# Ledger of designs, part 53: designed miniproteins, single chains, continued (4)

Each design is a single chain, and the fold is of that chain. pLDDT is the mean over its residues in the fold that is shown.

## One batch from the design tools (miniprotein)

Design m13813
Fold by ESMFold2-Fast:
Structure m13813 (fold): chain A 57 residues (1-57)
Amino acid sequence: DKLKKLISDTLQKLKASVEDADKITLAYINKDYKSVIKLLKELGASEEVLKEIEKLA
């Protein structure tokens, strides 16, 4: 799944904590892509990555 891989790669690049990674993974499982994007933006993900996630969702 391209979306799952992109989220995982982004969390790794941002050096996200286990707690933050778990929150984002739970939002992804619940198909709550708005929360995925919001949480990644709060962690410092680039607008380009956020656009790609929205496109794949």
Scores: mean pLDDT 82

Design m13814
Fold by ESMFold2-Fast:
Structure m13814 (fold): chain A 86 residues (1-86)
Amino acid sequence: MEERGEEIEKRINSEDPEVAAEGIVEAVRLRLEGLARQGASPEQLREAGERMIPIAKELAEKKGADPERVAREVEEVTREIIERVE
Protein backbone atom coordinates (compact mmCIF):
# COMPACT_ATOMS: atom_id res chain seq x y z
CA MET A 1 0.00 0.00 0.00
CA GLU A 2 2.76 2.51 0.85
CA GLU A 3 4.65 1.81 -2.41
CA ARG A 4 1.45 2.31 -4.43
CA GLY A 5 0.75 5.66 -2.73
CA GLU A 6 4.31 6.86 -3.40
CA GLU A 7 4.09 5.84 -7.08
CA ILE A 8 0.74 7.66 -7.43
CA GLU A 9 2.21 10.85 -5.90
CA LYS A 10 5.17 10.62 -8.32
CA ARG A 11 2.75 10.38 -11.27
CA ILE A 12 0.62 13.34 -10.07
CA ASN A 13 3.80 15.47 -9.85
CA SER A 14 4.95 14.42 -13.35
CA GLU A 15 5.72 17.12 -15.95
CA ASP A 16 3.73 14.99 -18.45
CA PRO A 17 0.02 15.98 -18.24
CA GLU A 18 -1.02 12.48 -19.38
CA VAL A 19 0.96 10.82 -16.55
CA ALA A 20 -0.36 13.39 -14.04
CA ALA A 21 -3.97 12.65 -15.13
CA GLU A 22 -3.33 8.90 -14.64
CA GLY A 23 -1.95 9.61 -11.15
CA ILE A 24 -5.00 11.70 -10.18
CA VAL A 25 -7.40 8.92 -11.30
CA GLU A 26 -5.31 6.30 -9.43
CA ALA A 27 -5.39 8.43 -6.24
CA VAL A 28 -9.22 8.46 -6.43
CA ARG A 29 -9.21 4.67 -7.03
CA LEU A 30 -6.98 4.12 -3.97
CA ARG A 31 -9.29 6.24 -1.77
CA LEU A 32 -12.49 4.50 -2.96
CA GLU A 33 -10.90 1.03 -2.56
CA GLY A 34 -10.00 2.00 1.03
CA LEU A 35 -13.60 3.05 1.74
CA ALA A 36 -14.94 -0.19 0.19
CA ARG A 37 -12.61 -2.25 2.44
CA GLN A 38 -14.03 -0.36 5.45
CA GLY A 39 -17.55 -1.48 4.45
CA ALA A 40 -18.82 1.60 2.62
CA SER A 41 -22.15 1.04 0.82
CA PRO A 42 -22.56 1.52 -2.96
CA GLU A 43 -24.35 4.83 -2.25
CA GLN A 44 -21.53 6.07 0.03
CA LEU A 45 -18.96 5.13 -2.65
CA ARG A 46 -20.98 7.00 -5.32
CA GLU A 47 -21.19 10.11 -3.09
CA ALA A 48 -17.44 9.96 -2.34
CA GLY A 49 -16.63 9.65 -6.06
CA GLU A 50 -18.91 12.59 -6.92
CA ARG A 51 -17.26 14.75 -4.22
CA MET A 52 -13.79 13.93 -5.62
CA ILE A 53 -14.67 14.96 -9.21
CA PRO A 54 -14.35 18.77 -8.69
CA ILE A 55 -11.03 18.26 -6.82
CA ALA A 56 -9.71 15.91 -9.54
CA LYS A 57 -10.79 18.37 -12.28
CA GLU A 58 -9.00 21.27 -10.54
CA LEU A 59 -5.80 19.23 -10.19
CA ALA A 60 -6.00 18.07 -13.83
CA GLU A 61 -6.41 21.67 -15.08
CA LYS A 62 -3.47 22.77 -12.90
CA LYS A 63 -1.29 20.04 -14.49
CA GLY A 64 -2.39 20.86 -18.06
CA ALA A 65 -4.50 17.71 -18.43
CA ASP A 66 -8.09 17.48 -19.75
CA PRO A 67 -10.35 17.98 -16.67
CA GLU A 68 -13.44 16.56 -18.45
CA ARG A 69 -11.54 13.37 -19.36
CA VAL A 70 -10.33 12.99 -15.75
CA ALA A 71 -13.93 13.52 -14.50
CA ARG A 72 -15.16 10.72 -16.83
CA GLU A 73 -12.36 8.38 -15.70
CA VAL A 74 -13.18 9.09 -12.01
CA GLU A 75 -16.85 8.23 -12.73
CA GLU A 76 -15.73 4.97 -14.42
CA VAL A 77 -13.48 4.03 -11.46
CA THR A 78 -16.33 4.77 -9.01
CA ARG A 79 -18.71 2.55 -11.04
CA GLU A 80 -16.11 -0.28 -11.23
CA ILE A 81 -15.57 -0.29 -7.44
CA ILE A 82 -19.34 -0.15 -6.73
CA GLU A 83 -19.85 -3.13 -9.09
CA ARG A 84 -17.25 -5.12 -7.09
CA VAL A 85 -19.08 -4.51 -3.74
CA GLU A 86 -22.61 -5.16 -5.08
Scores: mean pLDDT 82

Design m13815
Fold by ESMFold2-Fast:
Structure m13815 (fold): chain A 68 residues (1-68)
Amino acid sequence: SRYEEILKRVKELVEELLKQGKSPEEAFRAGHAEVKRALEEGKISEKEGMKVLEEVQRYVIELAEKLL
């Protein structure tokens, strides 16, 4: 689904940024911007966007723990 495609893309983006040495806050901010863009383009619903942000926040925390 479009939701799953966007979730995967945003997770890949935040993982790449964390691997580059960006902070969890910077990585999540970039992910938030990508989700906002997808919402503005009508690719996902507002409810789906909120769910992506929740999953991405959890993912950023999990990845930050593994990279420490």
Scores: mean pLDDT 83

Design m13816
Fold by ESMFold2-Fast:
Structure m13816 (fold): chain A 100 residues (1-100)
Amino acid sequence: GARVEELKAEAEALLREAEELLKEAEEALKNPPSIEELIGLILRAIGLQFEADLLIEKVESDDSIPEEEKKEILELAERAKELAEEALKKAMEALRKVKE
């Protein structure tokens, strides 16, 4: 149904955003950008983790979603959260490297 498709699309979008953010954080470790840009990466990573947690709660609390679809959406959202957590760690390491 439309709701499952919307939730899956939201999870897929979060995963894509987390993957791109991790790439940016990895590049920041190799070539540290400005302190302002590093703070931006940190805030984006925190925001993605929060959005993923909200989606996980929303999906887990919804008994109308079939179990198979629920598992698929949760796996995508949990993966997005893991990548955002890794991006945060790398962005914070890059910030320490700049010695601000």
Scores: mean pLDDT 88

Design m13817
Fold by ESMFold2-Fast:
Structure m13817 (fold): chain A 68 residues (1-68)
Amino acid sequence: MEELVEKAIKELKERLKKLGADDFTIEQAISYAKNKIKEALEQGRTDEIDKIIDEAVELAKKMNEALK
């Protein structure tokens, strides 16, 4: 379970690095994803992990736009 979460977080980090996100944005997106994934796993919704990763990427894009 935790191993699956760590793999998803690594994929998120690599996606954000390819988008040119700064360290702060990456840390915020990872924190968001970890919290959401924990909630989904507690509810038995492992299939939501991919959706949460996509949401975290979208959050990072919005943060980059807002901060400029």
Scores: mean pLDDT 77

Design m13818
Fold by ESMFold2-Fast:
Order: C-alpha cells, then sequence, then structure tokens
Structure m13818 (fold): chain A 64 residues (1-64)
C-alpha cells in the first residue's frame, strides 16, 4: 500500500504531466525508475512494458 509521502509524490508527478500528450506522459512514466518500481510493488504492472494509458488511469485513481 502507498505511504502518504509516496502518494503525495506520485500525485505531484502525475499533476505535473497533466497537460502533456498521452505519449509524452507514457514516456515520462516509463523513464522514471522510482515510479516504475512503485507500480510493480503495488501490483499495477509486472514490467515497464505493461505501462499503458489504462494502467496510468488506475495509478491516478489510487493517488486521488
Amino acid sequence: MLSEEERARLRAFLEHLADASTDDRLVAIRSDDWVVAVMIREGLIRSVADITPEVVERLAARVA
């Protein structure tokens, strides 16, 4: 389960990307080793290749 600090950091990261295109958001998320590690730990993905727009929406819902 996400800590308060991790949830706040993920929310800020996703909000910073809110005005970016879908492709730019996916590239930014896939390029962040910490965000990928958190997504794997939380069971959202098994690897970076599983990062899709739908999975990003699920991540956003968890930090809202």
Scores: mean pLDDT 83

Design m13819
Fold by ESMFold2-Fast:
Structure m13819 (fold): chain A 75 residues (1-75)
Amino acid sequence: SSMEEEEAKKLLEKMKELYEKMLEADRAGDTDTAQTYAQQLGDLLVEMEKTLSPELLEKVKKELEKYFEELEKRY
């Protein structure tokens, strides 16, 4: 449904934001903060698995993989 796709987009954007914050903290040597963001990413993944269909979940996971690959090219 359109509502489920909109929810998927919002969860995807939140995961991207948390991942960038995790990388920034890790690079700054702030291991405790990086670990906190990593835990929040895990919690958000569980939330996605509860709210999204398996098909949308796989689509979001593929989009995240592309985003992570793109970030690696920049750094």
Scores: mean pLDDT 81

Design m13820
Fold by ESMFold2-Fast:
Formats: C-alpha cells, sequence, structure tokens
Structure m13820 (fold): chain A 71 residues (1-71)
C-alpha cells in the first residue's frame, strides 16, 4: 500500500543521506512528494541542496519511526 511505499522510500533516502548522495536524496524527496508528503519532501529537498545530509537523515529517520509506530 501507500504506507509501505513511503517507508521504503524513506529507508532509501536515509541510506542515500548517510552516503552524501545528493541525487539519490533528491530522488527520494521527489518520490515522497508523489506519495503525498509534499511539505516533508520539500524540507528534505532543501536540506539535501544545502549539503546538510546529517539533518536530512535525522528528519527522515524520525518520520520513519513515526510511521512504523502506526503499523
Amino acid sequence: GMLEEIIRTLEGGIEAAKNGDAPAVLKAAEELRELGLDEFAERVRRLARQGNFEEAKELMEEKLKELKEKM
């Protein structure tokens, strides 16, 4: 379902952020936007464009934790 797709996208984005892979983080943000997380995706996109991968990672990890608690 959509929730499982969001979780998978967040896991990929977190891994990309750990590696400093800006194109991969930006791709994950675009996929999150398409899945209806527009405001969250914009925050991740801005952090990635600033090179702030640690904060982008932490933001995605907190969202992942929140969503897993609802499953």
Scores: mean pLDDT 86

Design m13821
Fold by ESMFold2-Fast:
Structure m13821 (fold): chain A 101 residues (1-101)
Amino acid sequence: MDFSKEFEVEPEIESEGAKLQLVVTYPVTASDIEALRDQAVAEMAKISEEQAQKINEKLTDAINAVKENEGAKVTGSVFRAEADGHTILGYKLKIEIEGEE
């Protein structure tokens, strides 16, 4: 049985004037998500410390979900948005659990 969970980690973006652009999509492991979290927090902190904290918390939740599901396959997507001359980063994680009891 295929079971998928989608974790969406996005900064608070105003829809009016914001344009979201997909930057990259790739398969990830829990350790890859940890590296992505650290990089995302560092990059977002250059723009907004508050958004960096939110991303750190949401990605940590995703890491825990992957660790709880040892057979899970994860696809990570990085999105870039520009609003009022600022660059905002969003992350989307798709967790797929393969195999049924």
Scores: mean pLDDT 56

Design m13822
Fold by ESMFold2-Fast:
Formats: structure tokens, C-alpha cells, sequence
Structure m13822 (fold): chain A 94 residues (1-94)
């Protein structure tokens, strides 16, 4: 099953905020582990993860996560990373 399908389901349910936060934080950890990122981009991702954990509802968590993926996309020339970021933004906005 695609991670995007699970994120869409979690985003529809306020009771699953903690699960949504955990999944979104894990997606950013995966990007940092699998792609060559600068220290500045890694620091930005860590700040984004902290803001996701501080969100009080799913709408806030979605907005923070979308901004984070858009910043990653803007900072990279790697087509594979751009594609992952675009897919994540599309899933979060569905």
C-alpha cells in the first residue's frame, strides 16, 4: 500500500493526529537517510519536524508538512527527490 493513501486517511481523522505526526516525521527522516542533503536543508527539516510535533490539529500539521516538502523541492536539483516531494504535497492536499 502507498504511504500517501494512509496519510490521506489519517488527515481525515482528528483522533489520529499523533499517527499523522509520526508518519510525517518518519517521511522526513527517510528523506534525510536516502538523499544527499546539505546541513542547512537537514536543519530546516528538523525544524519542520518540531513544528509538526507541536501542531494541535491535522490542518496545522498538513500546512507545516506541505511547507517543508516544498522547501526541500526548491533546495534540490535531484529529480527523484523532487518527485517524492511533489507526491507528498499532492497526498497531503488530497
Amino acid sequence: AAVSDLMDQVAANRDDLAQFQALTVQMFDTLMAQFDLTDDVRAMIRATQRRIRQATDVAQAVAVAVDGFQRVRAATTDPALQAVADRAVAALRA
Scores: mean pLDDT 78

Design m13823
Fold by ESMFold2-Fast:
Structure m13823 (fold): chain A 85 residues (1-85)
Amino acid sequence: MKKKLEEELEKAKEYIRKNNTKEVMEQMADGAERLADILEELGREEEAERFRELAEKIREGDIEAALELVELHAKILAELHEEAL
């Protein structure tokens, strides 16, 4: 599972590096806000706040914030899958 998540993370980062259009960045920011809402509901308030901060930066065109978002999302997915095992 970890290798598959690493491969998906690299593909996502490569996609962002090549396709950082305003539309893609806005879609990523919207996704980050939805994930923040879910994290807040799960009691993960600090991570929720970080996702909201990244969403704001992504809307401003910060590519580094978009890359950090996919890294944090992959980390959370890995943690949730590990808990389910």
Scores: mean pLDDT 77

Design m13824
Fold by ESMFold2-Fast:
Structure m13824 (fold): chain A 100 residues (1-100)
Amino acid sequence: MEEEKKKKAEELIKEAVELMEEALRYVKETYPDVSEKVIALLESAIRAMRTPEQVEVGLESGLEAARLLEEEGHEESARHVREVTERAYKLTKEALELLS
């Protein structure tokens, strides 16, 4: 049972990280001149999502990246990043619950 829960948690974390990595690629590809702060925040969110104990940091970093994108006039991309961040947060939160 413990090993099965561990594997399930690893799968959820992998999915969350993949979602955030896709969001980062999308932002870089769509806006080559996007601020380094947005990129750094998305990279921070990816790093935090890999560690279930840091899930709240991942959520905050991803939402802050979305806020900066909105301030830069990229409303659709801000919405996309926000939605992806919330999905990744949910998956990592479920992984944390399986490990607790």
Scores: mean pLDDT 84

Design m13825
Fold by ESMFold2-Fast:
Structure m13825 (fold): chain A 90 residues (1-90)
Amino acid sequence: MKKLGEEVVEDVDVEQVGTTFTVSREVVLSRDPITGKIIGRRVSKIEAELVRRGGDGGRIERSGTTFTVTHDPSVTDATLRIVTTYELEE
């Protein structure tokens, strides 16, 4: 089984509400941008990274398509980077 990976990168600004943020993301089956056909794709991996100005962020926990970021209250600016990897099925 040969798998071709496709990565979708999305940066989401995280508004601070106390020390915890929840970002919900729905994963939708994508279309081939050339042919317009729906390709049989399976989500193989979702990764999230906290990107912010100055210092290290809190931690990220995943539940399905929901990411919960526990953030240090001293940090006032944060961006959540979500990378979704799709595997193409032959």
Scores: mean pLDDT 55

Design m13826
Fold by ESMFold2-Fast:
Structure m13826 (fold): chain A 78 residues (1-78)
Amino acid sequence: SMEVLQEVAMQIRMIGMAEELILLARKKGDEDTVKEVEKKFEEFKARLQQARRANDFATVRAIVEEFEKWAREVKAKL
């Protein structure tokens, strides 16, 4: 369905943001930030899986937007 395609696109966007932060943190030798991003990404993946099982697109979107906001704050401090 179209909703499934949108959910997949949002998940790919979240993965891309996490990968960018990990690469930037590694370039700066910031191992603590690498670990923080990996931990937060796993937490958000679990929340996303629950929302998808509930077929709740609004919650899927909110979770991805929350991760994006957090990712921007982390990137600004790098």
Scores: mean pLDDT 85

Design m13827
Fold by ESMFold2-Fast:
Structure m13827 (fold): chain A 86 residues (1-86)
Amino acid sequence: MVPEVEEGPVSAERYLEVQRSGGSVDEEVARARAADHLGTTATSEIDADGTTTSTVVFDFRDERITVRLVETPDGELEGTVTVEPV
C-alpha cells in the first residue's frame, strides 16, 4: 500500500460531533476554549501496513492542542494529547 494523507479544516463543534460516538477527551477542551478558538485541522494518514494515524489540531489564540490517534488493522487504539503555547 502507498501512504495517503487527507486534511481539512473543521470547526471544533464538527470534530466533537464525530468524536461523541467514541468518547472525547477534547470535548471539554473545545467547549472551555470556544471563545478563543481560531480553527481546527484534521489529518488522516494510512501506512503501507494498514495502520491509520489521525491527527487533529485545535488552534486557540494563546495555545495549540494536538490530538493524535493511532489505529492498527487489528483494532488496537492509542491516543495522545499535547498542549503547546503559541
Scores: mean pLDDT 59

Design m13828
Fold by ESMFold2-Fast:
Structure m13828 (fold): chain A 84 residues (1-84)
Amino acid sequence: SEELIKQIEEATEKLIKRIESLDLPEEIKKKAIELVRELGEYAIELLKETDDMEEISERLEEKIKEAKESEKAEAFKKASEALK
């Protein structure tokens, strides 16, 4: 659990740095980074509350679905496409 939390923290930080290096408008990068941080923090909170990986996966999938309805979703999509 603690090791997985560290892995999520490291993955979140690496993804943020990659997004910051993209040739995209600053507003788009800021919104994409905010979404990445929100999802990373949520995943860490779930890992602190339970060790049930199936429950964590289900709750994270619901959070991602909610995120797709947010104003940050399009920004994250553009950043994700630029990272390919």
Scores: mean pLDDT 79

Design m13829
Fold by ESMFold2-Fast:
Structure m13829 (fold): chain A 66 residues (1-66)
Amino acid sequence: SLELKEYAALTPEQRAQRRAERRQKIIDVLKSKYKDLPEEELNELIEKTQKSFDARDAALDAAVAA
């Protein structure tokens, strides 16, 4: 896929930087969008969203390594 090809072209440092920037953006966006959500629910949503993207990146890393 195009996504896998683009991801494979990144260095490990670029992949780490992209993940860090995305992680912060997820926090900022969800806090802004759901500012009235209870803290416990907001934190759960942030964790679930981060885990989903982490799982996708892990799958891409595995596909590149194969």
Scores: mean pLDDT 79

Design m13830
Fold by ESMFold2-Fast:
Structure m13830 (fold): chain A 64 residues (1-64)
Amino acid sequence: SKAEEALKAAKKYAEEARKALAEKYGSTPEVTAEVLGDDTVKITVKHGDTEGSVTAPASAVLAL
């Protein structure tokens, strides 16, 4: 499904973001990806006491 493909893409970009943040800040953040229904993906980044998330339709994530 598009959501499953988007989740795989989101996990790949989450890992790239994790590496970039680790290089920039000298510590490794926790990055997770989840599917919110059939067409939406949520990516959450937690670094120390800071947490942020972004949600995107599967089509937008696949375009990354």
Scores: mean pLDDT 70

Design m13831
Fold by ESMFold2-Fast:
Structure m13831 (fold): chain A 76 residues (1-76)
Amino acid sequence: QKSAKAIAAEEFVQSCAQCHGDAIGSASAAYKTPACLARWSGKVAHEQILAFGTMSDAEFIAQIEADKAYMRQHCV
């Protein structure tokens, strides 16, 4: 069974570009918005993922949920 932190990390990785090289919406016009590109470019996603290792489980889950909300608002 996966921990809550591991599940949140997997969801974030599946939702952002880090594991899918081309970033969110590589085949979608939504990725072309300035807000989405600034948040979810490969560099920004990589920096955020590296920071996750230093967070508590609660902090990590909160950060992932905030990032998912940002993507849904700006990357639809």
Scores: mean pLDDT 52

Design m13832
Fold by ESMFold2-Fast:
Structure m13832 (fold): chain A 76 residues (1-76)
Amino acid sequence: MKKLEELTEEEILRALKEAASRVFGKDVSDATEEEILEIVKENPSAVIDETARILGLSKEDRKKLAEWVLERIKKR
């Protein structure tokens, strides 16, 4: 099981795009970071849960992932 801190931002974003594609039923693989974060705002809990599942994260690291995503959503 990998810790969130062992993952690159690119690996996290790739998993986030895959999770969003699964949750919303549309291909967002070519979306920018800004575009994917706007999509994630529609259902952040479901996307974070699917992202954690794809990355094989523990319950503790899922919370850290949620904080990481929400912080980026709050940034302009």
Scores: mean pLDDT 77

Design m13833
Fold by ESMFold2-Fast:
Structure m13833 (fold): chain A 60 residues (1-60)
Amino acid sequence: EDEELIERAVTFLGLLFEDRKEVGRAQLLDVLRREKVPEHLWERVLEAFSRRYGIRVVEE
């Protein structure tokens, strides 16, 4: 379910932040909001993004 939306969002975040070691959670959520990703998928997207790119999501 919603896997296509998650994959698209994770890939998009990768294009923006692949060079970063750490990214703030608020900054990532702002991108998901602008991209119109459903809020109930946000946690799954952040988890997949962190695992796929090895980027640490930090609370600011």
Scores: mean pLDDT 82

Design m13834
Fold by ESMFold2-Fast:
Structure m13834 (fold): chain A 75 residues (1-75)
Amino acid sequence: EEVEKILERIKKAIESGKVSVAEIDTAYRLAKEGNEEAKELLKKARQKFDEMDPSDPAVRREKEAVDKAIEELEK
């Protein structure tokens, strides 16, 4: 399944601390469509970014993307 492969790649990116804004957007879209695994991956990404340096522009942008995605899903 292609969705399963996408989630597997995003999970590995989060675990390695290299998840991108594009991968966050992909997980958000899947979670919005009802994918529970994608929603859990967004929560894990948020936890990871809380441990990273917020002065890094890339980290800040990725954290903002994750926070916004989770807020939208919690409507």
Scores: mean pLDDT 78

Design m13835
Fold by ESMFold2-Fast:
Structure m13835 (fold): chain A 104 residues (1-104)
Amino acid sequence: SIRQLSITTTSLNILLTSDDTDPKAVSDLLDQVISLAQQVRDQVSTLTGPLADQALAYIQKSIDYFKEAKDYAQKGDIDSAKKYTELGSRYFNEGSRYYQQHLS
């Protein structure tokens, strides 16, 4: 799941750097990223403890940023979609770090 999200966000970042970017293609990839992040959130939500709580908080914030990125992509604002995608990725990476520490 985390691996699939990493691959999909890499594809999304490549698309976002294109001058001929289709807003619908960006929106469709963001739907996939949001779905994958929600699957990870649901997995983390079964865990208990302060590291799991931190992971859940960061992953939820990540989902919120990816949803914001999708809204901007749908409006044709690719620059804002890129900024919020970068924020979503940053927060997901922090959440993933807390999740990995919980498993250790």
Scores: mean pLDDT 83

Design m13836
Fold by ESMFold2-Fast:
Structure m13836 (fold): chain A 65 residues (1-65)
Amino acid sequence: SSMVDSQLKHGDTSYKNGYDAAKQTLNNGGTPDQAKQIAKDVLIQSGFSPDDAQRMAQRIVNQLL
């Protein structure tokens, strides 16, 4: 159970880091495309595949707009 909980927490933390990075980019006057790229890069660094990171980054930016 603890291993499953750790994987879920890691996924949630990685998503939140991408979300926070995108939000900060938009708050600093960045474009939606810049926010999406930064969120994608954060998610890739967190261990997501490029395709998964792209889909998640698109969702994040759509939620922030």
Scores: mean pLDDT 79

Design m13837
Fold by ESMFold2-Fast:
Structure m13837 (fold): chain A 71 residues (1-71)
Amino acid sequence: MKLTLTQKILARMIGIDAARYGKEKGLSEEEIINLAKERAREFAKQLGLTDEQIEEMVEIAVEAAKRELEK
């Protein structure tokens, strides 16, 4: 089963939030990417998603965090 549009939006928001939080706290890019991965994985698990869906949310959050860091 594919992620819903809402779940994809939430994954992007998790990535953006992790990047903004990390920049404010002086975290490195690697630390920010790991934060985005951890937050997205934990959130997806709480939603009861499959392993495949969890990894898709993690990938979306990481891409969003990287995009936010380029600003």
Scores: mean pLDDT 85

Design m13838
Fold by ESMFold2-Fast:
Structure m13838 (fold): chain A 94 residues (1-94)
Amino acid sequence: SNEEKVEEILKKVRDEMFKLWLRAQLLIDDALKNGDFEKAEEVRRLLYETESRVLKLVDEIIANKDDPEKVSQLETEIKKLIAEARKRLDEIAK
């Protein structure tokens, strides 16, 4: 059903966001141990901005759950946001 498909998408989004959160927390902890407060704040800002954008898209998926094409487009947009955030974390980690 459309409801089961949406639930599966939301589970995958939560799993990917949790992985992003763990990566971010490791970078924040490492930055703080090295006294790099600017790096720690950059990572926190990126994480919070990404979470805010993903949550808005999740709300749109829920609002459009009966539109499979719209749900698919929104899932793709979330995947791109998380991938870009991952890339930004890798750049900050250098």
Scores: mean pLDDT 89

Design m13839
Fold by ESMFold2-Fast:
Structure m13839 (fold): chain A 65 residues (1-65)
Amino acid sequence: SKAAERAGRGLAALGRAGDSAGARAAHYNQMITGGGTVEAAERAGRAGAEGDLEGALKGSQEALG
């Protein structure tokens, strides 16, 4: 049904938003702690903005060092 499809899209959008937020948090932590790499955090943020959840997650993990 359309309701089920919309629920699915909503969950996917929430997942993307969460992944994007994670990438931003990783970038912020990189700025204050100097751990991981700024480049990895930037790649994670870009991937999240593009809807690449896997890329955003991997970049965030790399940025956290």
Scores: mean pLDDT 60

Design m13840
Fold by ESMFold2-Fast:
Parts: C-alpha cells; sequence; structure tokens
Structure m13840 (fold): chain A 96 residues (1-96)
C-alpha cells in the first residue's frame, strides 16, 4: 500500500540520519526536503506498483538534491546517501 511504503521510507530515513549525526544542517535540510517531495509525489500516484513507487521516489529525491543550494561535493555525498536510503527501502519491501 501507499501508506505502508511511506512508513518504510520514513523509518529508513530516520535510521540513516541516526547513522550520520555529523551531517551539516544545510545537507540535513536538503535530505529532509528530498524525502518530503518523494512522499508528496508517491501520494499523488497511489496506483503504482512498489517498484514503480521506488523509481518515482528515486527520481524526485535526486531532482530535489540537484536543485538544492549545496556545493557539488555535498550534492554527490547526499546523492550517495539517498541511494543508500532507497536500497534500504527496497530490502524492507522484500520482507513483506
Amino acid sequence: SVEEFIEILKEAYEELLQRHPDLPERVREAFKKAVEKAIEVIRKNPDLTPEERLRLAAAEMFRTIQEAPLSDEEKDYLTALAGELLQRVRERLKEL
């Protein structure tokens, strides 16, 4: 379900933040915005499969990161972190 996918995404995001306590505030804010935008787009497209939702979330997160007022180095770091988040979500979806 959409809400189950969103819950998994939120839980994986919070766990990842706990593993990266030293993130600069601007990077943390950009990451939060990327996740919020992904959730917004997923809710607007409720009839997608879990794989399609994951692809849509990825596209929206990466777009949001590229548009963020960050250095290229910070964007690269956050893109890698967002990739890790999406992999964790994919792994949890398989356990359902």
Scores: mean pLDDT 87

Design m13841
Fold by ESMFold2-Fast:
Structure m13841 (fold): chain A 89 residues (1-89)
Amino acid sequence: KKLEELAKKLGISVESVERFMKPIALDNARARGDEERVAKIEAGDMETIYEEALEPVRVLEDAVLNVIEKKYGDKEATEEFRKRIEEKR
């Protein structure tokens, strides 16, 4: 599956990839005025989410990583903080 391949490349779960890609796919479909695809993405159609987020430009793999960095601010600091919390478990 396309999302599974991307998750494997990024080293994260399929659920995480879907969670981060869904907003990007929605923005892309809305920018085109494709309300039918917007509805499918909102319903959680992973195939449509992948097609809208990735198929136009494969460099979006890098864009997804950049969005994650910007969303969490200092990615290195937030990842190190998460690792510390997990170590206490």
Scores: mean pLDDT 66

Design m13842
Fold by ESMFold2-Fast:
Order: sequence, then C-alpha cells, then structure tokens
Structure m13842 (fold): chain A 65 residues (1-65)
Amino acid sequence: SEYDEEVKRIVEEMERVFEETVKELGLDPNDPKVQSLREKFELIAYHSGSIEDAKELVRERVRSA
C-alpha cells in the first residue's frame, strides 16, 4: 500500500533519469536493447535502499548499453 506508492515514485524518477541519460548519450530510445533496461526498474527500486542509489544504477546500466 504505502510502500508500493513509494516504489512507484522511485520508478517514475528512474524513468526520468533513464530518458535524460539516453538523450545525453545519443542512444536510440526505440532500440529494443535500450528499452529492455526498463524491465528491472521495479526490482531495482525495491532493493536499492535509496532513490539516489537507484538513479546511479540506471545511469550505469544505460552507459554500458
């Protein structure tokens, strides 16, 4: 309930960082490989312990794509 709402907020912030990083690196947002990085966002949000750690993990994943 309350925890699920917090996780949704974290995922929304991760999605914004994802879009920004994809744009900064000049990657194709329609590339299936790039889109597949989103599959684990909810799992990352549950286990990251903080929004800042989750954001950093998203940036690292996009950089390695």
Scores: mean pLDDT 78

Design m13843
Fold by ESMFold2-Fast:
Structure m13843 (fold): chain A 86 residues (1-86)
Amino acid sequence: TPSRTLRVSGLPKDTTEEEVRALASKYGEVERAWIGRDPETGESRGVAFVVAATPEDAERIKEALDGSLFKGHRLTVMFADRPPVL
């Protein structure tokens, strides 16, 4: 079953939730977005999660952002509920 939740990694640590939402919203409808933070420091881990409105929106966002450069950093985008099989 197609997933709606994406994990975006490789983000600069100064990236905000608003920037992630804006970036993803160029390619598909975003329902929720948030930054993964260190529980001790509250600092960004360079990872964000995006919940798209539909699986089709999630697929478009993944196709557009996976392997792209953002502020000079290469992004990796994966479905969060389906880890890669080795």
Scores: mean pLDDT 79

Design m13844
Fold by ESMFold2-Fast:
Structure m13844 (fold): chain A 94 residues (1-94)
Amino acid sequence: MSEISEKLTEISLLLGRDEEAARQYLLQLSKEELIKLLIYMARRAGLDEETIKELKEILEKLSKEELVELLLDFLRGTPIDEIIKKAKERVKKK
């Protein structure tokens, strides 16, 4: 929805000016909101619904701090395939 798009634009602008302020802003969001933002970006990157469903299940197993770092990596231009790999690796370390 437009609200998610506006939120992502705001975070991207903040990240370009002050990475720590962007991280603090994301840490203020709920885990559910962070997952919604990551899924929105995955959809825009062209992932199919089956892959998105699998990704959502993986993201729900991560901590809020791990979700923030993945979202920051994605906003910096890390490819979606590498984001999925990083998420899977984080689940294995727990």
Scores: mean pLDDT 81

Design m13845
Fold by ESMFold2-Fast:
Structure m13845 (fold): chain A 89 residues (1-89)
Amino acid sequence: HHMSLEEKVEQLIEEHRKRIDERIAAADLTPEQKARLRSYADSLIGGLRLAVEKMREQGLSEEEILKFVEDGLKTMEEEIDRLIAAAQA
């Protein structure tokens, strides 16, 4: 079985989302603050999926698309970590 580009993208999103959800759950924050962070992550992931579809339509390579997804997910994790730190200050 050969994994499609879409399957690879969704696997990356799932792995990064799982780590984000675990960090949010472990954070010393209110339920409302945690829900807001999860909603923010959902919005960023939605935008990332739309960008991937556009890149596929433009004929970008699998390697370029996967790099964009990895870079975007890493930036998202860094932003969530920063928001958690700020909320705990």
Scores: mean pLDDT 86

Design m13846
Fold by ESMFold2-Fast:
Structure m13846 (fold): chain A 92 residues (1-92)
Amino acid sequence: KEQLTQQAILQINQAITLLSRVPGTEEAIELLEKAKEYVKQGNYEKALELLDKALELLQQKLAAETDPEHAALLQAAISQVELAKQYLKQAQ
């Protein structure tokens, strides 16, 4: 489980780094930071809830995104968050 939680945190950190380059993602970044704290506490249910909230915001942002560079960063960040969810589900 330790390796799976470390991988989840790594994917969340990578998503935050990508999103820091896209304006208007501050709420999603905050949700991802809170999800990391719950992962560290072993509260995977709450972490998954926050990751789902972040994904919803990111998918809405992507649908409205007209900048192709920002769209690519959003797609990459969404993939990283989805991978983090997979690692956390395996850790349960």
Scores: mean pLDDT 87

Design m13847
Fold by ESMFold2-Fast:
Structure m13847 (fold): chain A 91 residues (1-91)
Amino acid sequence: EEDLKKGLAATELFSVADELYRQGLREAAELIMEATYAVVEQNDFEKALELLERARQAGAPPEHLRRIADVLEKYLGKKEFAERVRELAEA
């Protein structure tokens, strides 16, 4: 069940990265893919947060970070971590 939820989260997060890649924000897309791997395969949320902050600095729009936060809360139940990601979108 947890593996299924992580798979669904990864699918949605890779969709966000793919959208940014198609918009020419390749660095941000790669960082979001790395953050996705840190969350779903490594269970390393601090590393994921650092990668998402770097993605924001690389031009990831606030809307995409909010979508990432929503995915993490919805599929993984990580409400506190999702709020930290939303803070990155507001800064």
Scores: mean pLDDT 85

